Designed miniproteins, single chains, continued (2). Designs and how they scored, part 34

Each design is a single chain, and the fold is of that chain. pLDDT is the mean over its residues in the fold that is shown.

## One batch from the design tools (miniprotein)

Design m5151
Fold by ESMFold2-Fast:
Structure m5151 (fold): chain A 100 residues (1-100)
Amino acid sequence: MEEILEKARAAALEAAATVSKEEAVLIGLRELARLRGLSEEAIERVLEAYRAMAAGREDAEDAALMYGAYTGDEALMEELLELARRDPEGALELLKRIAE
């Protein structure tokens, strides 16, 4: 797992020398999700969530998708998305606590 995170981070850092910070993060996220084994459809959902968050939208569904990409667990990602749709404030609070 550590090796996957280091690979994704290295890809983002390398890209940051030639593309915008936002594009470098997208490159790193795509590589992370791919190496974690997420489907192409799930990867595109994660990248769209990041673009929305980068544009200033703070949404529990976006946070759940990003957490799913980090863990590589699509089942957990879908469970967190369901929680975010049902209780967005509670889901955001839970995700913030997990990140601490």
Scores: mean pLDDT 70

Design m5152
Fold by ESMFold2-Fast:
Structure m5152 (fold): chain A 67 residues (1-67)
Amino acid sequence: AAPAVVDRLDQVLSDEALENIKRALESMLADGLITEEEYQKALKALEEKRKQGPITVADLVKILSSV
């Protein structure tokens, strides 16, 4: 279940999970939960982190907390 993901902060995210996160960010933007600027910053941070290696749930939480 989605809430259980919080208990696995050290879990490495798959490419499929990263795609789902990008879709979630698009949905948040469409619903007005985040601004276009926040959306672009989150995407940039995620892409830069992906270039450095595997992204963990903890890395994702840090990126989202900066939005």
Scores: mean pLDDT 73

Design m5153
Fold by ESMFold2-Fast:
Structure m5153 (fold): chain A 100 residues (1-100)
Amino acid sequence: SADLELELEFEEEVIKILEELKEKGKSYTQKARDEIEKIYKKVAPKLSEELKKELERELQGINEVFDLIEKSTDEAEQKLLIDLMIHEEKEAREEIEKKL
């Protein structure tokens, strides 16, 4: 499905941004948000309405975790939150790949 290929592209790019956030740390959080938002705006108009809603829900979840990272003063907690995000996005990628 062309829509599933676009979802896969979104997941691949989000994982890359989160890996960069992991390497650069908390100060990169706003730039990571901005880069993910740019990918969403590029991909979302090409998706079916149902897949767009799923992508919007995923983006909300990502932003909620970014809010937690920004509020955290504990570097170990920040790293754990980033690792959890990367794992969630990798699981989402694998589920999309199974449907292709």
Scores: mean pLDDT 85

Design m5154
Fold by ESMFold2-Fast:
Structure m5154 (fold): chain A 91 residues (1-91)
Amino acid sequence: IKELIEKELEALEELKEEFSKIDPEIAKIIEEAIEALKNKDIEKAEKLIEELNKRTLELAKENPERALEILLKTQSVNGIILVIIEAIKKE
């Protein structure tokens, strides 16, 4: 399970870098989520998912040409965070 958490955290770091080129605010939210997950703070990670989804919907509305790309990457971030949360709960 520790290997799974480390692998998924690496995937979040990559998505953070990708989002930093799109919107630095989303990249900051992902960075805060990574720190919350490293500290096993599930409540904070869940709140950050809500902030991420709100911000990405706002960005998608402002950038309709890139909306699909933004939303698909956001779904990947959400999925990885949820996998890590479940792995932490099983410890």
Scores: mean pLDDT 82

Design m5155
Fold by ESMFold2-Fast:
Structure m5155 (fold): chain A 55 residues (1-55)
Amino acid sequence: GEEAAKKAAEGGGKAAASGMPAAASRDLGYHQALEAGASEELAKEAGERGAKIGG
């Protein structure tokens, strides 16, 4: 659910802090949200948030 998407967005932010490009942060956040059980829409949103933090 929503908590899974938030956790994935935090993971994306962590990856961005390690110098990952925005595209990689988006991809990581997306897949992490899906693995945590988020819907595809929430996973895409988590990926976009990760990209915004990373880029």
Scores: mean pLDDT 70

Design m5156
Fold by ESMFold2-Fast:
Structure m5156 (fold): chain A 131 residues (1-131)
Amino acid sequence: MSIFAPPELQAEAQAAVDALNAQGIPARLVTSADEIKPEDELVLYLATSKTPFNELLAIAEKAKELGIPLVVVTTDKNFPGLPFLRLLYPDIVHPVLVAPEDVAAFASKLAQLLRDGVPPREATVRAAEAV
């Protein structure tokens, strides 16, 4: 898995990486869309209201090219640009509501569901409902 985060969510993103890796799901922090690999089953983006649209767009385009779901973890599903990306890439861009403090618990639950063979999109929704 590739994980993106703005500077203010780097600690939460690292906690998500550690939680996934501790459960045997290979996860890493990445800084550009070019670091997304074809072997990534999921891209996770921790987003704030300050998330640059051009950065999130480039990641969504790369995720679409590779056929990999992009999960946008946020406290606001209506932050600027996210409704537009959902309209443009409805099969790729999946926003979930998770508080920053719950990101590690969400990542732990996501890892469990992926190991149980739950499909990445369904695992993400169920993990977000559990925190």
Scores: mean pLDDT 88

Design m5157
Fold by ESMFold2-Fast:
Structure m5157 (fold): chain A 83 residues (1-83)
Amino acid sequence: SWLSSLSPEQQRLVHQLRQLLRHLGVDQKEIDELLSLPKEEQLERVRELIEERVKAGEISEQEGDSLLDSIETLLDRLEQLQS
């Protein structure tokens, strides 16, 4: 797995990202599939997941915006460390 070849800092960021996605109700298989995608496609799927949770009344629109910002920041850091 590409995850096992990551640095400790990258593994920490992936762990934080997985925790946020689990809070959105995403199972481990779905998280692993999502993390295998390019960054832009990951962000698109995260936006869709947040929209569904907001629509279901499980989180507010404001909470969804905050989660998206947090996830985007983690993905940006991962991209920088991959370069």
Scores: mean pLDDT 78

Design m5158
Fold by ESMFold2-Fast:
Structure m5158 (fold): chain A 101 residues (1-101)
Amino acid sequence: EPVISIDAPAEVEAGKDLTVTVTVTNLKPGSTYRVRVRWEDLETGKRGETEPVTFTGESFTATFTIKNLKAGHTYRVWGEVVDLETKKIYRSEPVEVKVVA
């Protein structure tokens, strides 16, 4: 099964972009995958996602940027990989990011 991990800071300053690095390993050679970052605002329940990146290969690392996070809110952030052949979805452990004013 694909192994997906996410690296993000525990805090980000209001008005700054949140940078998230997603690493995916243990992929099937020759298969095509789609990766994105998803998030949820824990105060409002609002959800969002980044533009997806499509790739092939045994591993992948990419940086995603999330903009316009609300000061004082805490966001749950996770990586998501879709196997485009099987339609099966794999998710990272989520991390929480606090937006400090």
Scores: mean pLDDT 86

Design m5159
Fold by ESMFold2-Fast:
Structure m5159 (fold): chain A 88 residues (1-88)
Amino acid sequence: SVEEEIREAVENLRTGDEEERLRAALRLRDLISPENARLFIELGGVEPLVRLIREGDEEVALAAMGVLQRLRRLEPEGVAAALAALGV
């Protein structure tokens, strides 16, 4: 299911190697929709995206930034709340 793919991708963003994190971010760009963006935020997906933007390899950071930008368009309030909780 798309829900399981999102859960797997969030886990890979947190714990994966460079290749797994890049593939997860790229998959999330395609998987994230108005129907599931809230689920991604509720799974705590914003935190690892922010970390990858700050600390990741250039390709991974750019992919993660793309996912965060899409989430901000779909769920601006949820993203704002998650960023505030992270002290951002």
Scores: mean pLDDT 83

Design m5160
Fold by ESMFold2-Fast:
Structure m5160 (fold): chain A 74 residues (1-74)
Amino acid sequence: MERDEELKKMAEEAAAELGLELVGIQVTADYLGVTVTDKDGVLATAVVPKEEATVESIKEALAAAVATARAAAA
């Protein structure tokens, strides 16, 4: 199932471009879940529809998830 490996690579690339540590990736039938940690140890999970997943959409979702997690932790 090459698409799942492609999605994992896209998630790794998105996290790396944002300077986030990749904690885990969950690929389901409908969505891609990406869990990351920022430099301060704040955990965030972004969920992206599998059929619409791109490096850019994953980056946007991760940035939003991290911002939300930081606001909740403050």
Scores: mean pLDDT 80

Design m5161
Fold by ESMFold2-Fast:
Structure m5161 (fold): chain A 87 residues (1-87)
Amino acid sequence: MSKEEILEEARKAAEALKEKLIALGASEELAQEVAELAIKALEALLAGDEEKAKELSKEGELKMLEALLDAGLISKEEAERLKEEIR
């Protein structure tokens, strides 16, 4: 697939993830941030910027934990522990 086709498929997957997070009880803002960071990380990776892709991926993982906490799927204590492991 071309880079453009990969990005379009990734955007569809990110939109589906956003919809699932909202359905689980996460705020639209947090779900959107998770989706946007996933796409930005992939764009950086496809551009050959592995360092930027890694940093954006970590930000996405942190926002995912915030979304899961917002949805009530994890405890505040568990979220803080996992955030320290990602940093």
Scores: mean pLDDT 82

Design m5162
Fold by ESMFold2-Fast:
Structure m5162 (fold): chain A 113 residues (1-113)
Amino acid sequence: MTIEELLKKILDILSKLTDEQFEVALARFAQALGDWIQRNRDRLTPEQLAAAREFVRRLVRIFLEYRDTGDKEKAYERMIEEFKRFSAVLTPEQLAELKELLQKILDDLEKFS
């Protein structure tokens, strides 16, 4: 599964949750990415660190806007653009680590469904 496919599946699960489940799941998603950034702080350049923080902020905003609007196509397009921006500053090794993290997040979120 590609990172793009993982992000789409995460959005699809989040969209089906109750408001209470959504709040918990979104917080868990943001925390997991934040923890990955913190663990890799000394391995990331200033540009990569800024890009990673912006990526998390923008994904959270996209998920919140999709929850409110239901516009899946727009949410997918925005997520993919944010990922393309972030992936451009990452090494292949960091992309592999991000993919593994997103798979773990997806597996955890599927327990809500």
Scores: mean pLDDT 84

Design m5163
Fold by ESMFold2-Fast:
Structure m5163 (fold): chain A 62 residues (1-62)
Amino acid sequence: SKYDELKKQVFLVVDRLLSRGVPKEKALEIVRQVAEQLSTELNLPQSKKEEIIKEAEEYIEK
């Protein structure tokens, strides 16, 4: 699904940023920008974008 594709792309970005030693705060900022851009391209509703951002934030904070 478009949602699964967006989620996969966002988490790939998160993993790459964290593996490169990018600070969690900066990684979160970049992830929000990426989720915004990809959700627009995939025509996903705002609610689905916010779900992915929340999941990414929880993943980064663990």
Scores: mean pLDDT 79

Design m5164
Fold by ESMFold2-Fast:
Structure m5164 (fold): chain A 60 residues (1-60)
Amino acid sequence: VHEVLAVEREVTEDKEKGLYTATTTVTTSGGTLRLSAVAPSREEAERLADAGAQLLTTLS
């Protein structure tokens, strides 16, 4: 029903904690969906961002 207009994936490092935050943002014609997850490695954070993109695009 809602058209997906944009999908953004971002991975940021928290140097103080040694953790990575993966943020996935999906913009649709009906609104914006966002998911954030924390991982102990960049590779795991990137994997979570990809999974989040799949989940959010299915829900839009």
Scores: mean pLDDT 78

Design m5165
Fold by ESMFold2-Fast:
Structure m5165 (fold): chain A 86 residues (1-86)
Amino acid sequence: MKGEPATVEIIKRKDGKVETETVKVKLSDGSTLTLTNIELKGDTALAQTEGSGVSVVPAKVSNLKKEKLSEDTEKLTAEITVEFED
């Protein structure tokens, strides 16, 4: 199953704390997947799904842009595409 591409913005702080937005992705079957706690790892991302407990979904990352907002804060903007068999 594959989701539509979605844009995500992630704020990383100097203390190592990461703040991510909740992203809703529309799937090819017409359902909507809600992603939270999105972690970017180069060309791949890991996200948690909302609602069913501990579920981790891999996603592909494209167009990753890093912006230094301050000495203590970095903003990452990326396009993510979810692809999974569950």
Scores: mean pLDDT 72

Design m5166
Fold by ESMFold2-Fast:
Structure m5166 (fold): chain A 120 residues (1-120)
Amino acid sequence: SPELKELLREAAELLQRAIDIVDEMIEYAKKNNLPEEVIRELEGLRDLLRFLLEQIQYAIDNPETTVEQVLDLLERAIEVLEKMIEIAKKYNPEFAEKLQQILDELREIYSRIKELAEKL
């Protein structure tokens, strides 16, 4: 579906923005000598976001990817963002606010893709 491809491109752009923010959060954590466990958790969440972005980019180029598979990828991305926001709230509220905006936009894309699935 051309509509699904456009929504997936929007989701990919949002995930890239989230990766950029978590890279800034990792640099902030290192500069401010936050606990090693916090840095490792952020790095793990970033790596998971990168994996999910690669899967969504694959889905854009491979229209055989099911809507159910796409929704699963987006649900996982939402969970990762929620966890990143909780970490950000504790250490830097500005990062939490930026990530919340991305999460809200990603949830809207999820809802629109789910509506497309219900019309099929």
Scores: mean pLDDT 89

Design m5167
Fold by ESMFold2-Fast:
Structure m5167 (fold): chain A 96 residues (1-96)
Amino acid sequence: MKHFSEAELKRMFSEADKDGDGYLDFDEFITFASRSAFGKELKRNDLTEGQLQELRELFNEADIDGDGKVSFAEFVTLMTKDDFANYRRLVSIFTK
């Protein structure tokens, strides 16, 4: 999935936002990322330490204010940056 409408991104975000607060924590981010990039829900235990490190790096880049939560706006900013370079990196983390 190399191109998303705003409506598609909002649906994916809402599906990962299990507590409904409008933000993703790291575990919810893994759920969202695996569904969007791999097509299946993965958990921390399903990932290698290297995959978890790369996902943590992307999460920290999206978490601009450092509060441990990623908003929809922060996510969109990260994923659309540099012609979707971070989204392509996300796909690569799950597909190798």
Scores: mean pLDDT 72

Design m5168
Fold by ESMFold2-Fast:
Structure m5168 (fold): chain A 80 residues (1-80)
Amino acid sequence: MKVKVVDLDGTVHTLEVPEGASVAEVLDRLREEYGLPEEVVEKLREAFELATGKPVEEIKVFEGEEIKLKEALALLEAMK
């Protein structure tokens, strides 16, 4: 299935992931394929886990989902 990610600079990445893929798999691919820094990936993991109350490995993505990285980081900063 296809998931859209709006990166920190506003660039839109379209990722092809298996059905039932998790946010953890999306973040790992952003790190490996697009060079997202490990520190940013860890902050995004914290943001998703704070928002959902679930480990990122259990947060499933859906077909056509749009993930906005700046919004996730802003949520984490607001909760400090």
Scores: mean pLDDT 80

Design m5169
Fold by ESMFold2-Fast:
Structure m5169 (fold): chain A 119 residues (1-119)
Amino acid sequence: PVLSLLPEAIKNAVLTALDKGEKLSHSLSSAGVDILIALGELDKAETLAKEAILKEPLNADAWIRLGDVYEAKGDLKKALAAYEAAVYILEKNKADFNFYSKSLLKEARKRVVELKEKL
């Protein structure tokens, strides 16, 4: 399954949020994670992205940023799993879609294709 390569706590948080009917969240600023990646602070970037997901499991932006962290670390399998989790969350919540959500889905799908070509 898409979430099988990710920590069980994060997987359980996503499944619980979906079961409760929680709505899509976009409250995490991707800028913080992106800045930490650019500085090479990959462990801090991973922690920030994971904390955002634990607080807001349907935050697809946080899932894409976690994928970016894993890709920067060279863990392409975990990166793929994180991007596929973002796609799954966005596709399950299409009723709440705005322009930003549509843009995130396009980005996540593109990252999945690009990583499959590298694997």
Scores: mean pLDDT 75

Design m5170
Fold by ESMFold2-Fast:
Structure m5170 (fold): chain A 110 residues (1-110)
Amino acid sequence: MSIREEILLLVRLIAASSEAYLVARRVLKDERASEEIKELAKEATELAVEINKLVVNNADKDTILKKIDELIKKVEELAEQLKEIDPLTSKEAENLKKLLEDIKEEIEKF
């Protein structure tokens, strides 16, 4: 993989983690969300910020992959918990999980 392709992949990761942050932040403001769901959303916002910092600071690949896995699990749990409360945000979280999984697979190849 060229350095340009690696940079574009990291830019895609920043975009996906930023989307996760915005989705989770919206959940934190939803009065229908339980305290348990809000804690899960808070953890997702913290992981998204941490991934951004790791990418900007050129952290090692294994550390970045570990944090992507943690974010995927939180986004998946949010999608499941939101199915009956906010089906649209639940579907957005499902799509975001798939996007993060695809980015992870591409990072694992270099």
Scores: mean pLDDT 87

Design m5171
Fold by ESMFold2-Fast:
Structure m5171 (fold): chain A 62 residues (1-62)
Amino acid sequence: SAEQDAAGARAGAASGPGGGATGAWHAMKSFNNLELGRRGAEAGRAGDTEAAARLGEQAAKS
C-alpha cells in the first residue's frame, strides 16, 4: 500500500511537473495536481477513504 500510494503520487507528479517550462497558470495547476496526489496518498494511508476518493477525483479532473 505504501508503495502503491507513492506510485500514485509519482504518477501525478510525472504527468504534471514541467518545472518552469509552462505558463504561470499552468504551473500553478501542475503544483495543485502534485499537492492533490500527495494528499490523496496520505489520506489513503491514514484510511480516510472519503478524503482519498475526493482528492483522487479532483486530481483526475485537473
Scores: mean pLDDT 59

Design m5172
Fold by ESMFold2-Fast:
Structure m5172 (fold): chain A 81 residues (1-81)
Amino acid sequence: SMADQQARAEQGIASLRAELARIRAQAEALGNTEALDLVDRAEALLAELEKHFRETGQLDEALWREAMRLLLQARRAVDEA
């Protein structure tokens, strides 16, 4: 159902937000400015994704993929520190 799809999208957005918060905390503890920049950029895209979802009920796949790409780069940057 559409309600089930919206619930899954909301859960996905919440999970992405939680992971970005976790990476931010690690990057701050390490003084990793590269990872912090990547997290800031991913959070900006997440804000646009959430706005699009509120206005349309649809997950913008391009914004989602770019946010995920930045999240994975940020995670790699803290894991390789």
Scores: mean pLDDT 85

Design m5173
Fold by ESMFold2-Fast:
Structure m5173 (fold): chain A 77 residues (1-77)
Amino acid sequence: MEITGEQAIASADSAIEALEKVKEEYPEFKEQVDNAIKGARAIKEEASKNDKLTKEQVLEIGKKYGAETIARAIAAK
């Protein structure tokens, strides 16, 4: 399964926006949310360099930043 770079970027942007709102409401989870945002940004950067990403590539990037849940959400689009 592959997603386009454009789809990955759009999904990452949506995830970052949602995570920023979570961080504002729940500052006690700032570290976990910051890690998830970092993972989403890394996926967005990789998507900008590649026309298509495999689901496995997205999940591997998420794993490196401790953001597997966010990576799975992005890959599902």
Scores: mean pLDDT 74

Design m5174
Fold by ESMFold2-Fast:
Structure m5174 (fold): chain A 105 residues (1-105)
Amino acid sequence: SLAEKLERIKELIKEKFFELAKEKGLKVSLSDPFGGANEVLVLEAIREVGRELGISDEVIERAVLMAMFEILSKKEVPTVEETIELISYYLKRQAAKEFGLDLDL
């Protein structure tokens, strides 16, 4: 169901991130600092997974913006994993609200 996929959204984004990296011949790790080449891969993974789940581009970009503002408020550069987890958190919440789903948040 859509609710089950939203509960797993973080794992779906991680899977897509590694798929996109492999397609581009890039060596990546979830422990890498977020930035440079991996930033493009993370954002594309989020957009592709969001679209596959039927989430609107407006909701996807809102979730990304919320996560980026939170990251900018921190003194440390996040890892790729921490960035995926944060965007997944906002994306799940925004998508659940728009779809009228009751999720354990």
Scores: mean pLDDT 83

Design m5175
Fold by ESMFold2-Fast:
Structure m5175 (fold): chain A 85 residues (1-85)
Amino acid sequence: MGLLRVDESEVDPEKLEKLRAYFEKHREEIEKNKPEWLQGNPLPTPEELAREAIALYKAGATVEQLADLLGVSKETAEEIKKILE
């Protein structure tokens, strides 16, 4: 689920690939950290999560907003921000 669409031409391919790889590696942790009401539903793909994170970052999202909106820990959101900086 995304709050913002980003044109693929506006996405840095290197940052997209780094985030995609990060979300693929940490998929089990992200599943575990989903709200209880979403525990039975599949996560977005790593590519969809990476695009959503880039869109939120471009919109000026804080680490706390990234954590909340992506359903990840604050530590994970801080790593996402570092990849996108």
Scores: mean pLDDT 69

Design m5176
Fold by ESMFold2-Fast:
Structure m5176 (fold): chain A 65 residues (1-65)
Amino acid sequence: GAETAARGGKAIVAGVQSGDEALVARGAALFREGGGDDAAVKRAIDGARNNDSAAVREATLAGGA
């Protein structure tokens, strides 16, 4: 659900910001388990890479669901 997606989104953001590709992959898997789709995963990764505050907030709070 939304909690699992939010945990996944937080892991994606943390992994992108720290350069931890394994954490990004784990976060993407959790995000999808929580109901996020591949487009939402891509937005979370791209948002974190581009320091997009709105995309980062969406990934970490709502999980894209």
Scores: mean pLDDT 75

Design m5177
Fold by ESMFold2-Fast:
Structure m5177 (fold): chain A 118 residues (1-118)
Amino acid sequence: SENTELLKEAKRLVREALRTKDPAERRRLLRRAIRLLEKVLKSKEPLSKEGLELAKEIIRLAEELYRREKDPEVRRLAAEIIFLAGKIILKNAETKEEILEGIGAILRGIGLLFELSL
């Protein structure tokens, strides 16, 4: 339940980052979301089906943010969110489909971070 509430708050923060016009506020919201995702990733509590769906939704929102944003720092933070949410999915994966979804998001996040470093 704690992990589900942390993921709901992380999703809210990423959604708010998509709505704000202030670049500094956007970066602050995304850094807060990353800290919440790191707490979920370090947790020994198993993730619920609702939590897994929230992690997938966070990836979709971060992908939209990465595509819309030109600020390299915001794009880096969005890529980090995709990477962390992918790790959360993989850690809690029980099906082949969930394993592939988690791996796919991890590789996507790494690829985006690598692209930004070029």
Scores: mean pLDDT 89

Design m5178
Fold by ESMFold2-Fast:
Order: sequence, then structure tokens, then C-alpha cells
Structure m5178 (fold): chain A 58 residues (1-58)
Amino acid sequence: EEERAARNRAAVDARIATYRKTHGLTDEQVAEVRRLLDESARTGDSLAAQKRIAELIA
């Protein structure tokens, strides 16, 4: 289970790095995206997190 958590963390970090590079996100926006992805992992509600992330990078 720890290996899966580590892979999920790495995937989240890679995704955030891509968003920062592609959309020019500020440090505050990056922190919010990370929070939303962590919340999605806890609740299993990826659709709500994706919608909020899309609003941030719009």
C-alpha cells in the first residue's frame, strides 16, 4: 500500500509540474491544485476536483 501512495504522490507532483509549466500557475494556485488533488484522493471524488482545477487554470 505504501508503494501505491508513493506512486500517487509522484503522479500528483508530475501533474502539478505540467500545469505550472503549461498554464503559468502561481505558487498559490499550485498549492490549491495540490490541496484539491489530495482531497480527491481522500474522498474519491475526482470530478469535483477536476472542475475546480479547470476553473483555476482557465
Scores: mean pLDDT 73

Design m5179
Fold by ESMFold2-Fast:
Structure m5179 (fold): chain A 60 residues (1-60)
Amino acid sequence: SLQDEVRRGRILAVGAAFGVPEDRARAIADRYVAGELSEREVAERLGVSMSTFRTLTSSP
């Protein structure tokens, strides 16, 4: 869905901002979209706090 693609893009952007390799960030994003990971688990795998993750994934 468009919402899943937007969420994937946001996870990739956060990963890039924090120096996570693109392939790793993509694998995390794919698992999140598949319902295998929670938002907290995504943040943990990207090496960021949940607060940071939420702030950076909020639309302006």
Scores: mean pLDDT 79

Design m5180
Fold by ESMFold2-Fast:
Structure m5180 (fold): chain A 72 residues (1-72)
Amino acid sequence: KKHTPKEQRLERFKAFLQALLDSGASDEVIARALRREAEEDAENEEEKKMLLEQAKQAAVSLGASQRLIDLL
């Protein structure tokens, strides 16, 4: 299968989110950690928007609660 930088970033967000879910952290803690990871990794406003969207997509794909998704 073809792998793009976007697909690889999504997989990294999924791995990070899975680790947070496995740790038993609350939705608020997980959402804050994902948002911070996306914002700190971004260099400009366009990248921040893209990374935040990928964090939301990772949450949806891993079956995170609607509460967590709404907090992102």
Scores: mean pLDDT 75

Design m5181
Fold by ESMFold2-Fast:
Structure m5181 (fold): chain A 99 residues (1-99)
Amino acid sequence: SALARIRELRDTLLAVAREAHEAGLEERERIKLLLEALGLEYQPEDSPERAEALLGARLAEIFGDPELARKAREGDPEAQRKAVERGLEALRPEAEALL
């Protein structure tokens, strides 16, 4: 179910964030590890805005909005912002507890 995938994602992100915090990693390195935990590759050549758009699109897919995710991937700036905002909002309580 979608709920089971959300729980698995949450638990994975919590574990990654906890290990990064305990290791004393900088915010930039923590962001990279969180993106990698979502199956996203963060490359040095990628802009921060592009990385956030990809993250948002991936989170929108996981949280059950494939149309928003598709529009974000196709380069719609409004869809990219909405996808990022929705994804981060869903994970914010768990992420903030570990930051």
Scores: mean pLDDT 66

Design m5182
Fold by ESMFold2-Fast:
Structure m5182 (fold): chain A 70 residues (1-70)
Amino acid sequence: ATLLNIDDVIAFLEKAPIPEDFRKKVIELLKERKKTKDTVTEDELKEILIEAGASEEGAEEAVKAIKEAL
């Protein structure tokens, strides 16, 4: 499985044209995960996006876009 660096994901999200409340929630959840490890799997990132308010389909598309951008 591809591991994504949390700091790189946060940097991508800070530049993404997404709602500010959603961005803030995703970054908050990623910072919480960073307390245990500095990387996330694609599945972990998808779950974080869903917890922040994304649909399952929207989260899957977002993970693909983030993976391709990093």
Scores: mean pLDDT 82

Design m5183
Fold by ESMFold2-Fast:
Structure m5183 (fold): chain A 71 residues (1-71)
Amino acid sequence: ELEELIRDAREHNGHLGLAVVYHLFGHDPARAAEYFARAEAEHDPELVAAARAALEAGRLTEESLPVMETP
């Protein structure tokens, strides 16, 4: 399951998705922080800051990952 989340995050949200997955499920905050830094360089810094704040506040969950389920 963790490997599936990592694969999906990489495919859809690149470094931002990987940062979220490693923080929530990988129990590797150092790697998560590294991917957040890369995401800030490549993406909208406000979006990355919002995602990081949500993660620290505990409101970013599995439902908030870059997975859009149609049905």
Scores: mean pLDDT 62

Design m5184
Fold by ESMFold2-Fast:
Structure m5184 (fold): chain A 87 residues (1-87)
Amino acid sequence: MPSLEEFEARVMALVGELVRATDRALAATTDPAAQAQIRALHDATLEELGRIAKEALENPERREEALERMREVVRATLAQLDALVAA
């Protein structure tokens, strides 16, 4: 079971991955509609990660499960960002 410090460090690493992927997606397109969708997806993903993290802060036994759910959310968002740039 991750400590609070280890949990926070892993959450910040996932947030950093999301931020870097969002920056790359924004740099890869000049379409204002795609840029708006990329920003909206980024914001929605951060809100979801925040909800999962809050739940895990209140229940330490769920932290490992929460990290796995957050990894899945980030992975799905990265795939959607790639699709928006490819369109």
Scores: mean pLDDT 85

